# Designed miniproteins, single chains, continued (2), part 72

Each design is a single chain, and the fold is of that chain. pLDDT is the mean over its residues in the fold that is shown.

## One batch from the design tools (miniprotein)

Design m6491
Fold by ESMFold2-Fast:
Structure m6491 (fold): chain A 87 residues (1-87)
Amino acid sequence: SEVDKLLEEIIELLEEMAEKSNPSMKEFLEGLIEGLKKLKSASNEEQKKALEAMIETLEAALPSFPEEVRPLAEKVIELLRKAVELL
């Protein structure tokens, strides 16, 4: 589905962010990646709720991201919002 394609793109961007991050931020991002992978077996309503929660979490964390990671984080938020619109 289009949502599945967006989730895969989001996972790839989060993995790129994790590679550019310190160990603490990497652990946080790896947690988000595992959460997204588990969402593939969830209902559309559960997916929407989880993605909305992830958007809030990333927006709150946005000021804490280093300059090189921030554009990737902003792209992830954009794609998460697009996925929510399709659910």
Scores: mean pLDDT 86

Design m6492
Fold by ESMFold2-Fast:
Structure m6492 (fold): chain A 86 residues (1-86)
Amino acid sequence: MVKLNDEQKELLVEETLRAVRGEITGEEAAKYLADKMGISEEEARDLINLITGEALKLSGISLPEFAALPDEEQRKLIEEAVEKIT
């Protein structure tokens, strides 16, 4: 379990949202988070995947359906997932 501060949690929310929206690749998001948080790219990628999976579990919908949700709903689900994973 990675112990994150509030700034790191906010970065994780923003980069996970960018990846889920297709604004960047998951690899780009993982590399950016790894650099900013001082963790490995593999750890960052695992966190993004766990958070995305938890958000989908919380919403009960598929990834394409999640990507079609309004921005505020996507953010709330990702924020809740980050709190549960971290």
Scores: mean pLDDT 80

Design m6493
Fold by ESMFold2-Fast:
Structure m6493 (fold): chain A 83 residues (1-83)
Amino acid sequence: SLEKVFEELKKAMTEIALRAVEEISKLYPEFKDLAEEIKQKIRENPELAFKYALELVYALSLLRQGKVDEAKEVIERIYEKLK
């Protein structure tokens, strides 16, 4: 029961992370290459989505506020941690 809830949460966090990255690319195509690399890393290791989903949502929030430089710093920091 608890194991199943944890697996469902992990799947949900993965979907949130991937959607956040996709939305970032749609809003600012200049981030497309970084976004594709991050998506690939998350697909290869979904546990990374659990760790970085909220940071990716935060970056998307910054972009929606027009804070492009701050969002870029967050996105690049995530990318570096995924190496």
Scores: mean pLDDT 83

Design m6494
Fold by ESMFold2-Fast:
Structure m6494 (fold): chain A 76 residues (1-76)
Amino acid sequence: STPSDEEQLAEMERLVSRTVAELRAAGRPDLADLAEEAYREVRREVEEGRISPGEGLDFVRTLVDALREQLAADRA
């Protein structure tokens, strides 16, 4: 079953909060700030009904994966 809109919005916020904390702990406040800004934009699009909560969650998952890849590349 597809998660509820409320569950998808909660998961989106939780993913961003965890990723921001991880990036700040890794000494990458620049990436943390980028994640927060991108999340504000995605949240606005969901609130305006331009994208679904599920689409917003997919965008956040893609962003988190990209930021983790960048962090790994910087350490290699």
Scores: mean pLDDT 83

Design m6495
Fold by ESMFold2-Fast:
Structure m6495 (fold): chain A 98 residues (1-98)
Amino acid sequence: MSEFEKLKEESLKELKKLLEENASMEELEKLIEETIERAKELKLSKEELEELLKALIEAINKTVKELNFSTLERVRAIALSSELIVKVRKLLKEQEEE
């Protein structure tokens, strides 16, 4: 298994677990930060970062739909998705400047 595939699978598994357990926004943000730092350490390509982002966003949307989240839980999921997009875009920009 590639390091990218391993990171993607581990991140998706942990994200789903935290969302299902109604984890705090702080715990979800920490997972996103740790995932982005690992992606940076692995020097993921633009294509791999875009695939990772797409997979994480799709997992959030699927979990929200399947677990029939409340309005507040949906707002939290949207905020998390927005933060993830911002962090991935920042990492992509940093890679283009280096």
Scores: mean pLDDT 77

Design m6496
Fold by ESMFold2-Fast:
Structure m6496 (fold): chain A 63 residues (1-63)
Amino acid sequence: SVPALLLVALREIERGHIEEALPALLEAVKQDPSLKPRAIAAIEAQPPSPARERALAALRALP
């Protein structure tokens, strides 16, 4: 479910596992586009890294 995908993604992001979180986060946003600002904010709250920048680019590319 979308709530389960979002929860898993947010937990991994909080642990610094952005790359592991990204597939679940993208799937949640694809199923519910209203989650896009929330997803972007969660990634932007993390320290700058190549994984963070890739995740932001992927999220921003979604409709």
Scores: mean pLDDT 82

Design m6497
Fold by ESMFold2-Fast:
Structure m6497 (fold): chain A 78 residues (1-78)
Amino acid sequence: MDVSTLALALMRALQEKDYELALKLLEELGREIKRVGLANLSPEERRIVTRALERASRSEDPRIAEMARKLLEELAKV
């Protein structure tokens, strides 16, 4: 599954408050970003991923919020 599809699925899981699914999707998104390389994301992929991670960073689940914050910090470095 590509980063855009994972990011969209993550946002939907967060909206539905399915935090176990959201956590799994966030972990998959992190792995896919690492596989592709942050610098190799298209501008469209960066926009969608950033939006999803910003949403996740505001989650009431601290596992999701912390992981999303760390991924956002890594995105800001490239």
Scores: mean pLDDT 84

Design m6498
Fold by ESMFold2-Fast:
Structure m6498 (fold): chain A 56 residues (1-56)
Amino acid sequence: GSLSAAQQQAEADALPVIRATNRAMKEGKVVEAEFQGQRYRVEPREGAPADVRRLP
């Protein structure tokens, strides 16, 4: 099915984390991202999706 406008907006709001994941995978390095005051650490993994962890 197609995404609703609300679902597309939520995806756009998550874009900083998505971009950090892409950068981590491309560079093979840990990348940190911030989203609405919440910090995330993105760790690239070989042959698997990147590990995204919410920091306290």
Scores: mean pLDDT 70

Design m6499
Fold by ESMFold2-Fast:
Structure m6499 (fold): chain A 86 residues (1-86)
Amino acid sequence: SIFTDEDLQALKKLAEELGLDFELTKVAAYSLFVGRIMFGKDAVELTDEQKREAIRVAERILGKEGEFSLEELLEAYDKIAEHLRM
């Protein structure tokens, strides 16, 4: 698993605080990490096109393609990025 037990507990708490689905939160949070690796920028600095690309890569790595709409993932991405301020 990409996530440790500590990561999963933190993501569950984050999902509860933001009112998001837990599985959606995993994909969106992992998209922040993927975006930083792919584009060398903090999550809040990515363009919408770069966010979409990071989300697609994260979905593929996690085996979650087609589980959520891109709109839901982008909304969750923005909520998490703002909450973490990264």
Scores: mean pLDDT 86

Design m6500
Fold by ESMFold2-Fast:
Structure m6500 (fold): chain A 94 residues (1-94)
Amino acid sequence: MEAPKPSPELAEAVTLVADAAIRAMPHLTEEQRRRVNELLSRAFEAAQAGDVDAFIEAIREIKRVLVEGMTDPALREEVQRAADEAIALAEKAK
C-alpha cells in the first residue's frame, strides 16, 4: 500500500529506533515495554503526518526509557546511538 511518506530521513529514523527498541524489549520491565510500544506508535503516526517535532519528542522519550532501563552497557550504547542518529535524521527533515 503506497502511502506518501513525509521524507526518507523520517522513515530511516523510525527504522533505526524500532530496531534498537525491539532488541531492548526482552530486557525491559512490562511497564517499560508498554511505554516504549506507545511511544513507537506515536513516532510512526508523527512520521506519517510529517510532524517532525512530535516525532523527535517521541524518540527522545524512547531514548530516555531505554537508556534508563538497560543494565547491559553495550546494548545501552547501541540504543543511545540509534536514538541520537534518528534525532539527527529527523532534524535534517525540517
Scores: mean pLDDT 77

Design m6501
Fold by ESMFold2-Fast:
Structure m6501 (fold): chain A 83 residues (1-83)
Amino acid sequence: MQAEADELLAAAKKSPEMGAGMAGRMQLAGHALGPAAVEAARATIDRLTAEDAENGALARAAMEQADELVKKAEEARKKKLEE
């Protein structure tokens, strides 16, 4: 997770769009790695927001989109299993 946090910060400094994409990827990886990984991703966004509020807002929006994607995928999977 730390390596992904470093990538997020580097991407956000280079381009807000790249930072947002990386934040979404970190949030998706958190699903596989567990709650601690999700918390680490959020802490990285908080640090980014403190350094650059504009980049932080974009990265946070991307994480929220990733959370919605994971939630919808989990709900669809549960419905298939309960069918």
Scores: mean pLDDT 65

Design m6502
Fold by ESMFold2-Fast:
Structure m6502 (fold): chain A 55 residues (1-55)
Amino acid sequence: ARVARVEEREIELPDGSKVRVTAEYYPDTGEVRYRVERLNPEGEVIAEFEGFAPA
């Protein structure tokens, strides 16, 4: 499958920690694959979740 769109967003929280979300859209299959990462104020990943959803 070909990736047609990749979107990445970071949300900064008041304590300096961040949530990073990455989504890849595959139009041939109608799927979105996503990754959610929680980062501490030092930029280290402390939690990671991956998922799949129909687009």
Scores: mean pLDDT 76

Design m6503
Fold by ESMFold2-Fast:
Structure m6503 (fold): chain A 61 residues (1-61)
Amino acid sequence: MKYRVTLRPGHSAINLRETIKELGGEVLSANGSSLVVELPDEKAVEELKKLPEVFSVEPVK
């Protein structure tokens, strides 16, 4: 399922790419402090939400 990940100010999407891949996900697009990602399950969503650089993770409709 697709999610929009919004980063906190001053953080880079580059470090998140490896974390998303480790969670079994894929980065579909990245733009500044925002990413659109494909994640395999809700556990991956919760792991992303716990990262200090992540502001929000929201499903894309």
Scores: mean pLDDT 78

Design m6504
Fold by ESMFold2-Fast:
Structure m6504 (fold): chain A 97 residues (1-97)
Amino acid sequence: SKIEEAKAILEEFREKVLELLKKYNVPQDIIDTVKAVADELLRRIPELSIDEVINAVKGFGRLVVSLLREAGKDELAEEVQRIFDEAIKKLNEIKKS
């Protein structure tokens, strides 16, 4: 189903982002916030349309990028933004199928 495919993309994306944050020694409070938001989004996916999932992922990406920039990690924020852009691209491909 489209929702199961969207969930799989979000789970893969969550792992990729968290690994980067850990690799670049992002403060634990930011990592914990990212985990909490990602877990709540994953919990809600079965209740959402694909458009709502895409919008939620866009909002999540803006939050993570903002937190990283506030922490002075601008290069990492750009890398995370590229990962979010790829996730959104994949979700839009599912929406069209």
Scores: mean pLDDT 87

Design m6505
Fold by ESMFold2-Fast:
Structure m6505 (fold): chain A 115 residues (1-115)
Amino acid sequence: SPRAEELVREVEEIVKKIEEILRKLKEGKISPEEAAREILRLVSRMLDLIGRGLHEQVLSPEDLAKVIEALERIIEILREVRAAVTDPEMRALLDATIANLEALRATLRERLAAL
């Protein structure tokens, strides 16, 4: 559906923004803690978009597969950022966020398998 296509495009754009933040971190242009804060804000927006797509029941199997790929990529990036973060509170927030995204990924994989 056009609505699902829009939601998936917005999720994919969030992944691109998160990848840009990781690139800036690797280039030393942003601190690990600043990178973590910006990524967590973008992850929150992505979760709102995914939640809306699920609530509106507009996501096809292809859309779910793309969302799962986005979650997998963001989990990888969050693990890289966590390795660079030294602040214990930020590290705990990243660990909690990674766990929540892994749980969501598992739920979406089960939904896709049941289709």
Scores: mean pLDDT 90

Design m6506
Fold by ESMFold2-Fast:
Structure m6506 (fold): chain A 62 residues (1-62)
Amino acid sequence: SLREEGERAAREGLELLRAGRIEEGQRKMTLAYILYSQAGEDERAAEVGREGRRLAEEALLG
């Protein structure tokens, strides 16, 4: 389902961001946002957006 695909993309994106792979991680988080939004999971879409931004900022700051 779109929700399950979104969950997988979010997991992969978060792992990439934590590993400092910012560009790849952000692309996966964007995919997760799109998939959750299409599934009508607006709250989850907002959550992945916030968490992705937080982790990207942390990785850039060290």
Scores: mean pLDDT 82

Design m6507
Fold by ESMFold2-Fast:
Structure m6507 (fold): chain A 89 residues (1-89)
Amino acid sequence: HMEVELKIEHSNEEVREKLKKEFEEAAEELKKRGIEYIRVEVRETEKNIPALTGFGASGPAMSEEEKAALARLQAALPVAEAAIAKANA
């Protein structure tokens, strides 16, 4: 089946934990929809802003349902930005 990797960058460990939880929930939906493996990686960045920096897929072309779930993961980025603003306020 398909493998998907998403990478997120941020400098604050507590913010990374919150981002990881949000994206892991969306990632579980992708797994239910037939993605055998999905990886969400959160790492430090100089910019102190989250960046969705990687997409890798192996196997057959992504279905519309899987594309929608991936779009949901990308849409979670504004939630991550709000979490960062709250943590730094």
Scores: mean pLDDT 55

Design m6508
Fold by ESMFold2-Fast:
Structure m6508 (fold): chain A 77 residues (1-77)
Amino acid sequence: SALDAAKEILAYLKNDPRKLAELARMLRSAFPDLTVPVSAASLADARGLAAIIEELIAQGRAKSAEDVIAFVKSLLP
């Protein structure tokens, strides 16, 4: 699920505020058509990140929540 993927991403990033801020910048740059809030604060909440994952899938920018996990790991190894 998008929520489970969001929790996995947050665990991977260890809820590091600097990494969340960088991810927010990268998401805004890569996906300017996102309508949901994209900030370090919104990403620190698993539901906020899940909403971003769901919108990326709905827009056809990602095929699955797992694709979003892979994308994040490629940006922030």
Scores: mean pLDDT 84

Design m6509
Fold by ESMFold2-Fast:
Structure m6509 (fold): chain A 94 residues (1-94)
Amino acid sequence: SAEDIQKLINALETTIAEIERLKAQGKYEEAAEYGLTMLQILAKEFEELGYEDLAARLRATAEEIRRLKAEGKYEEATELGLKTLREVLAELKA
């Protein structure tokens, strides 16, 4: 529904803004951890609303972020999270 889509848009925009705020402060480890947590939450919400393909993309990015974090690549993890969230937001607004 339009109401459910708007809730997902709001959640994506809030998540992107917080990751960008942490990134602007050089807090890449915190940004990557927050991004991973939110990607998992958002993937579940997208799946529950029937957006299975978008949920799968969010889960795939979460798994890659987990790998990058294990390697200490927090900046790359943060940028990957932002890229995926922005792409999903653009598709949802289309």
Scores: mean pLDDT 91

Design m6510
Fold by ESMFold2-Fast:
Structure m6510 (fold): chain A 99 residues (1-99)
Amino acid sequence: MSEKLRSEMTAGVLEVAAATVAAVSRRRRLSAEEARRLGELMLKLARESSPEERERLARAAALFAEALVRSGLRDVAEEFVERLSEIDEEVAEAAREAL
């Protein structure tokens, strides 16, 4: 597929995933295992994201980090942000502000 279409699809999936996790965290606590698996998925999608989608990725990462903190998983959120900084420091900074 075209790189532009792949990038747009990746950003859309990240936004929906982050919003879904945030909504779920308001109804129940996430488990550490569940949070780590979701974090791995978001990190993989982040690596495939283009610089043009950085703003969307930053919002998705911040929403996910907030959901983890709400679930009592600050350590998992900090680990996620650290790994995200290896991909994009600006996106990681947005997520770090949510901690």
Scores: mean pLDDT 76

Design m6511
Fold by ESMFold2-Fast:
Structure m6511 (fold): chain A 70 residues (1-70)
Amino acid sequence: SMEEIQAYLDAMNARKERVSEEAIKLAKELGFSEEEARGTVNLAVFLVDPDASDEEILERVKKIAEREKA
C-alpha cells in the first residue's frame, strides 16, 4: 500500500540523516572543515547503493578523506 511505501521512505530518510551526522563527525576528525565534511558525505551517499549499510557509507567517507590527504 501507499502507506507502507511512505513508512519505508520515512525510515530510510531518518536513517540517512542519522548516518550523515555520524559521517560528518568522522570527516571532521579526519581533518575536514564542516563544509568539506558535508560535501564529502553527500558524495559518499550519492555513490552508495540505497541499501548500503551505515558501515559502507562511513567506509566511503574514509576513502574520500584518505584520497584528499594523499
Scores: mean pLDDT 73

Design m6512
Fold by ESMFold2-Fast:
Structure m6512 (fold): chain A 79 residues (1-79)
Amino acid sequence: SSKIREIVVKYTALSLHITALDLEKELGASQETIDETARIIAELLEELSGEKYTPEEVKAMTTEQLVALAKEAVKKALE
């Protein structure tokens, strides 16, 4: 179904950006780069779940917490 495809594409983008945020932090990327990645994660979470997060809240979460949140967002998108 087109709805499932859209959710899968958005979840894939979210997963890629969560991985990017983890690697950016590990490699010591600029604050501006980290902030931009966190902003994109927050936007994708809102698109899937309808829940709003700030980039600051996203940056404060571990990779494991963000992955769990992304999976929960997919469940909400399917309701």
Scores: mean pLDDT 90

Design m6513
Fold by ESMFold2-Fast:
Structure m6513 (fold): chain A 63 residues (1-63)
Amino acid sequence: GPLEQLRKQIIERLKEEAIKLAKELLGADSAEVLSVDEERAVVEATVGDEKKILTLTAGKGFD
């Protein structure tokens, strides 16, 4: 229904934003979404030899 479609769009946008921000702000070589909901995405970013777990909150970004 319309609510399920809105939820799916919110989740997809948050996933895309989390991956983009991990690559652009951290210079990550790769980024993988570990979990996502309408409010938060948890991303594992690989930067050189280091792996970092970051949480993107909708409307607040990382931090």
Scores: mean pLDDT 77

Design m6514
Fold by ESMFold2-Fast:
Structure m6514 (fold): chain A 99 residues (1-99)
Amino acid sequence: MKAEELLEKVREAAERLITEIKNLDSPEDFERVDRALAELLRAVGELIPVATKEQLDEIISLLERVKKAAEEAKDKYPEYATSLIAFLDSLINYLKEKK
């Protein structure tokens, strides 16, 4: 798959994850969020080895948008949201070191 096609998959996966986070109504929905996160991680993992610096910056920006959605969910599901935020922070910091 070309880098641009992989980047589009990352964008799609990030938007899906944001949607699943915003649609959290019960703890049973955590599985849907976890699946969307796994899809995003697969797409990011495939793109990282071939990504340009500009594409890495876009991935970081998308992850920060996902993190913001998770922070907004913290009022309803503080423990789950805090774990998700910590994971996203670790991934964002890892990618910032890649440059």
Scores: mean pLDDT 85

Design m6515
Fold by ESMFold2-Fast:
Structure m6515 (fold): chain A 89 residues (1-89)
Amino acid sequence: SLEERLAEALARLEAALRAALGEGADGLIASLRALVERALTDPSLSRAAVEEGLARLRGNIEQLPDPEAALAALDEFEAALLALLASRE
């Protein structure tokens, strides 16, 4: 299901962010979990707002010394999240 895909993508992104940032990832992971909850429960959450927020996160990850794993996980997370939003429009 789209929800299962998103949950798996979130778990992989959380793991990649913890590998890159350690405990510094805690706040970002909490924000990503809140975004997933909003995607599941808040019909006012726009695709444009999600894309803008994830573009800012992408820019931050690109500045890390070894961003490749986290960027790959972010790409799948964004694809899964946007697919879920599209299914609800």
Scores: mean pLDDT 83

Design m6516
Fold by ESMFold2-Fast:
Structure m6516 (fold): chain A 64 residues (1-64)
Amino acid sequence: SVREEVVRHDLQTHFGMSDEEIEELIRRARAGESVEELARWLQERFGLSEETARRIARGIVAAV
């Protein structure tokens, strides 16, 4: 979707995520992982703050 492409570009440009990492994030969201579960994965993998991770997780869930 257009929203998915926009989110992918933002994650690559502002957070330095690889295509493989973004595909894993989208896969997890499509599999029904909660915002909390996705945010925890983002914190553990990328060292993001809770606030930033939750914002990204909400954006992904809304886009998929």
Scores: mean pLDDT 82

Design m6517
Fold by ESMFold2-Fast:
Structure m6517 (fold): chain A 74 residues (1-74)
Amino acid sequence: AEELRRIAERIRENAEKLREEGADNPAAVKAAEQALRYAEKALEAVDRGDLEEARRHIEQADRALKQALAALSA
């Protein structure tokens, strides 16, 4: 439970940084905002005690974060 919260918080922080650093790259910003949204949903699921939903949202957030990084590298 606490580990899932820590992972979601880390993704949220990284996504916020990428959104700011990639502000001139619309694809990176869009992906970073998507990662933020899923990270927030994961935190809500953890608070509800739905660890299965939290893990699913973390996977989606991580995927979006990787897309943001890929857009910045292109």
Scores: mean pLDDT 82

Design m6518
Fold by ESMFold2-Fast:
Structure m6518 (fold): chain A 96 residues (1-96)
Amino acid sequence: MEADLEALRAAIAEARRLAEEEGVTLPPLSPEELEEAKKRLEEEIKEAEKLVEEDPSLIPAILAGLEAELELARRAKEEELAKMLEEAIKRFREKE
């Protein structure tokens, strides 16, 4: 289970990178989808904070990932997700 989740997360990160390269515009999320996306984002930020605590050299990579997600949230016009990402990016920049 754990190894499968790690492989899945790596695949999702790669898919997000490819979507960013292609400039994909997404339709707005429903309220239910937004709630799910917010929970996923909170878990991603929590995991990123743990990784940075263990290895601060990962900060640039984590910032790049969060900035890519911010661009996708802005393209999808998901203002709440964009705000959460902006706050997370600010916190990680302060840890450099």
Scores: mean pLDDT 69

Design m6519
Fold by ESMFold2-Fast:
Structure m6519 (fold): chain A 111 residues (1-111)
Amino acid sequence: SEFLEKLKELAKEYRAKTKEDEEKVKELIKTAILSTSEVSELLKISVMGAIVKTPEEKKEYEKMKKKLDEKVDQIAEELMKIMKTEGKKEISVEEFRKKLEEIIGEYIREI
């Protein structure tokens, strides 16, 4: 995934200043992954949510949604580990958000 590769590059370049900033940065990463529809399962889950009619279908939808949330959290945790071990420069949460917005904007423009 080109988007995830760009996020890994960002994680190698920058690190959060404080533990509170680390939590905020992780949340921004999770939001960015969900917002770009890079996880193809997100589109399928969204469609399923619109069409589920039975209690059994609703249970399957909730199960798939939970698995997606867990997968996104795991990816975000991997990126946070890269930031902590390889991150060269300190960055504020607001500056990190701006860099994420640039990456998202470039990705959306390319597709």
Scores: mean pLDDT 76

Design m6520
Fold by ESMFold2-Fast:
Structure m6520 (fold): chain A 78 residues (1-78)
Amino acid sequence: SDEEIERIAEGLTAFRSPVQLEQALAELEKSHHDPAFLLRVLERARELLERQLSPEEFARIAPILDARIAELRKRVPT
């Protein structure tokens, strides 16, 4: 649901450290097996973090999100 996507995405914005974000993403992927759902969650988390963080802070964590998003995009048929 859109509400679940928003809730999980907002939860991910609490993890500002690269190590903590990687751990949170790994746990999320263990609990959710639908790559299309995970892709929407991570894209929404990315949007929220880009709005909340300074450009410099976002640039430090964005590669972690972008790597996971790229992996998920390969698993979602287009």
Scores: mean pLDDT 83

Design m6521
Fold by ESMFold2-Fast:
Order: C-alpha cells, then sequence, then structure tokens
Structure m6521 (fold): chain A 100 residues (1-100)
C-alpha cells in the first residue's frame, strides 16, 4: 500500500522514464532523470525553490560530464514545464505525449 504522494511520485517517474526511453536513453539514464524530476517537483511543492534550482544545476552538470545531451535536453524541458506553472498531473500528461 502506497500513500497518495507515493502514487503520484510513481506516475511521474514512469512518465519520465517513458519519455526518456522514447528518446533512446538507457534505463539507468532514464531513472536518473526521473529521480531528479521527482526531487525537483517535491522541492517546488515545498516552496524550496533555491534547492530546486541547485538540484537542477547539479544534474545538468552531471549529464554534461557524461556527454548525455538527450538527458540534459529532457531535464531542461521538464524544468521549463515547472517554471510555466504546470501542475504535476499536467506535467505527467505532457511527458506521456512526448513518449508517443
Amino acid sequence: RITEEGRRGRELRDAVIAAARARGLTEEQAEEVAMATNVMVWLKEEGRYDEMEATYETMLEQFEKEGNEKAKELLEEIKELLEKGYSVDEIIEKLRELAK
């Protein structure tokens, strides 16, 4: 049994993984983007915007060091959706559309 927050976090993770795999990212790379996305969403919902920005910058630097341009691009798209004020449910739906 999972909490409502846990269910939403899983749906977000699954949507990010689907979008990442559609771009040709490996399962491991897709999980890294999904983890970063869940952390950023949680920090945003807690009003911890400075920590969200720090998480985003750290993950972009990591993907750049790995030469993983597709993971970087996907995380940048997710960040843009968060900045535009889309809800978590709207972000999940947009990521599902990107996985088609």
Scores: mean pLDDT 81

Design m6522
Fold by ESMFold2-Fast:
Structure m6522 (fold): chain A 73 residues (1-73)
Amino acid sequence: KAEEIKKLAEELRKIAESLGKNQAVDLATQAIKAAEEGNVREAYRLLGQAAVATGDPEIIKWVEEKLREIEEA
């Protein structure tokens, strides 16, 4: 779970950087750190917030679906 969330957060951070969405970059970076510390719940929460901060409905939907897959595994 933690490794999968970390990888998703790294992908989202890269996307947010390409879009110039500084708040989403910061939140995704915090999610990576939380996942590295084994705090899966906090990483999950921060990653969801990072997706919303991109303002892109397609990105929000993609992250939501991936997080659901990780939680159900």
Scores: mean pLDDT 82

Design m6523
Fold by ESMFold2-Fast:
Structure m6523 (fold): chain A 82 residues (1-82)
Amino acid sequence: EVVRERAERAIKNLPATHALLDAWAARSGARDYAAQRRAIEDEHVKKLKEALKIPDPEQFEAEIRKVDAEYNARLRALRAAA
């Protein structure tokens, strides 16, 4: 299932995302923004791991929609505060 595979890939890619954010912060000097973005990515992955425990496809898709909406809201808030 495409949605489940994308969630699993995001979880597996978290260390690479951390490395990219750390490298970007080192180049740009925006360490506080990078740290806040990292926290948002960590929380998103934590919620994706919980959603992946849902065996029902419809309930899983509903939970992923909620998790993605929360993630996008946090990213918008971070961007607005910067």
Scores: mean pLDDT 81

Design m6524
Fold by ESMFold2-Fast:
Structure m6524 (fold): chain A 100 residues (1-100)
Amino acid sequence: HMSVREKIKKILEEIKKILEEARKNSTDPEVQSLLDTLIKEIDKALEFIDNPNRTDEEVVEVVESLIEKIEEMLPYFDPETQAKLKKLIEELRKLVEEMK
């Protein structure tokens, strides 16, 4: 069985793949810049969580901050991509509550 942190990392990697695909399909330079920034923030979060010395409280704070940033970007995606991201966000929120 995967640890809660390993499950969080897997979901963040899935979100990153969706954002990278959206970045490739985007023609709007402003949206491309926002996606590039969010992808980098996900990479930083993955590196942060991968450190076993991080407390559960620190991991929760980083993941909750990242969820808020992803939710702000939702209006820039098509309805199918929004639905996929919302489902992954719901799974992240559930895992974060397990760490509290």
Scores: mean pLDDT 86

Design m6525
Fold by ESMFold2-Fast:
Structure m6525 (fold): chain A 57 residues (1-57)
Amino acid sequence: SAEEEEQMEKLAEILELDKEFFKGVMKLVLEGKLTISPDELVENYEELKEKFKDKVK
């Protein structure tokens, strides 16, 4: 949802994370290719970025 996307962008700003990575992950979630909660993404950011770096580029 739009609210979920806005929350993800805010989390990226607060954590000074890569907005493009978060947008890429959200796109995969919306396409049904990935199931991850915002909390899970934040907590496991480094592991998930490494795992999906080729899919969010």
Scores: mean pLDDT 65

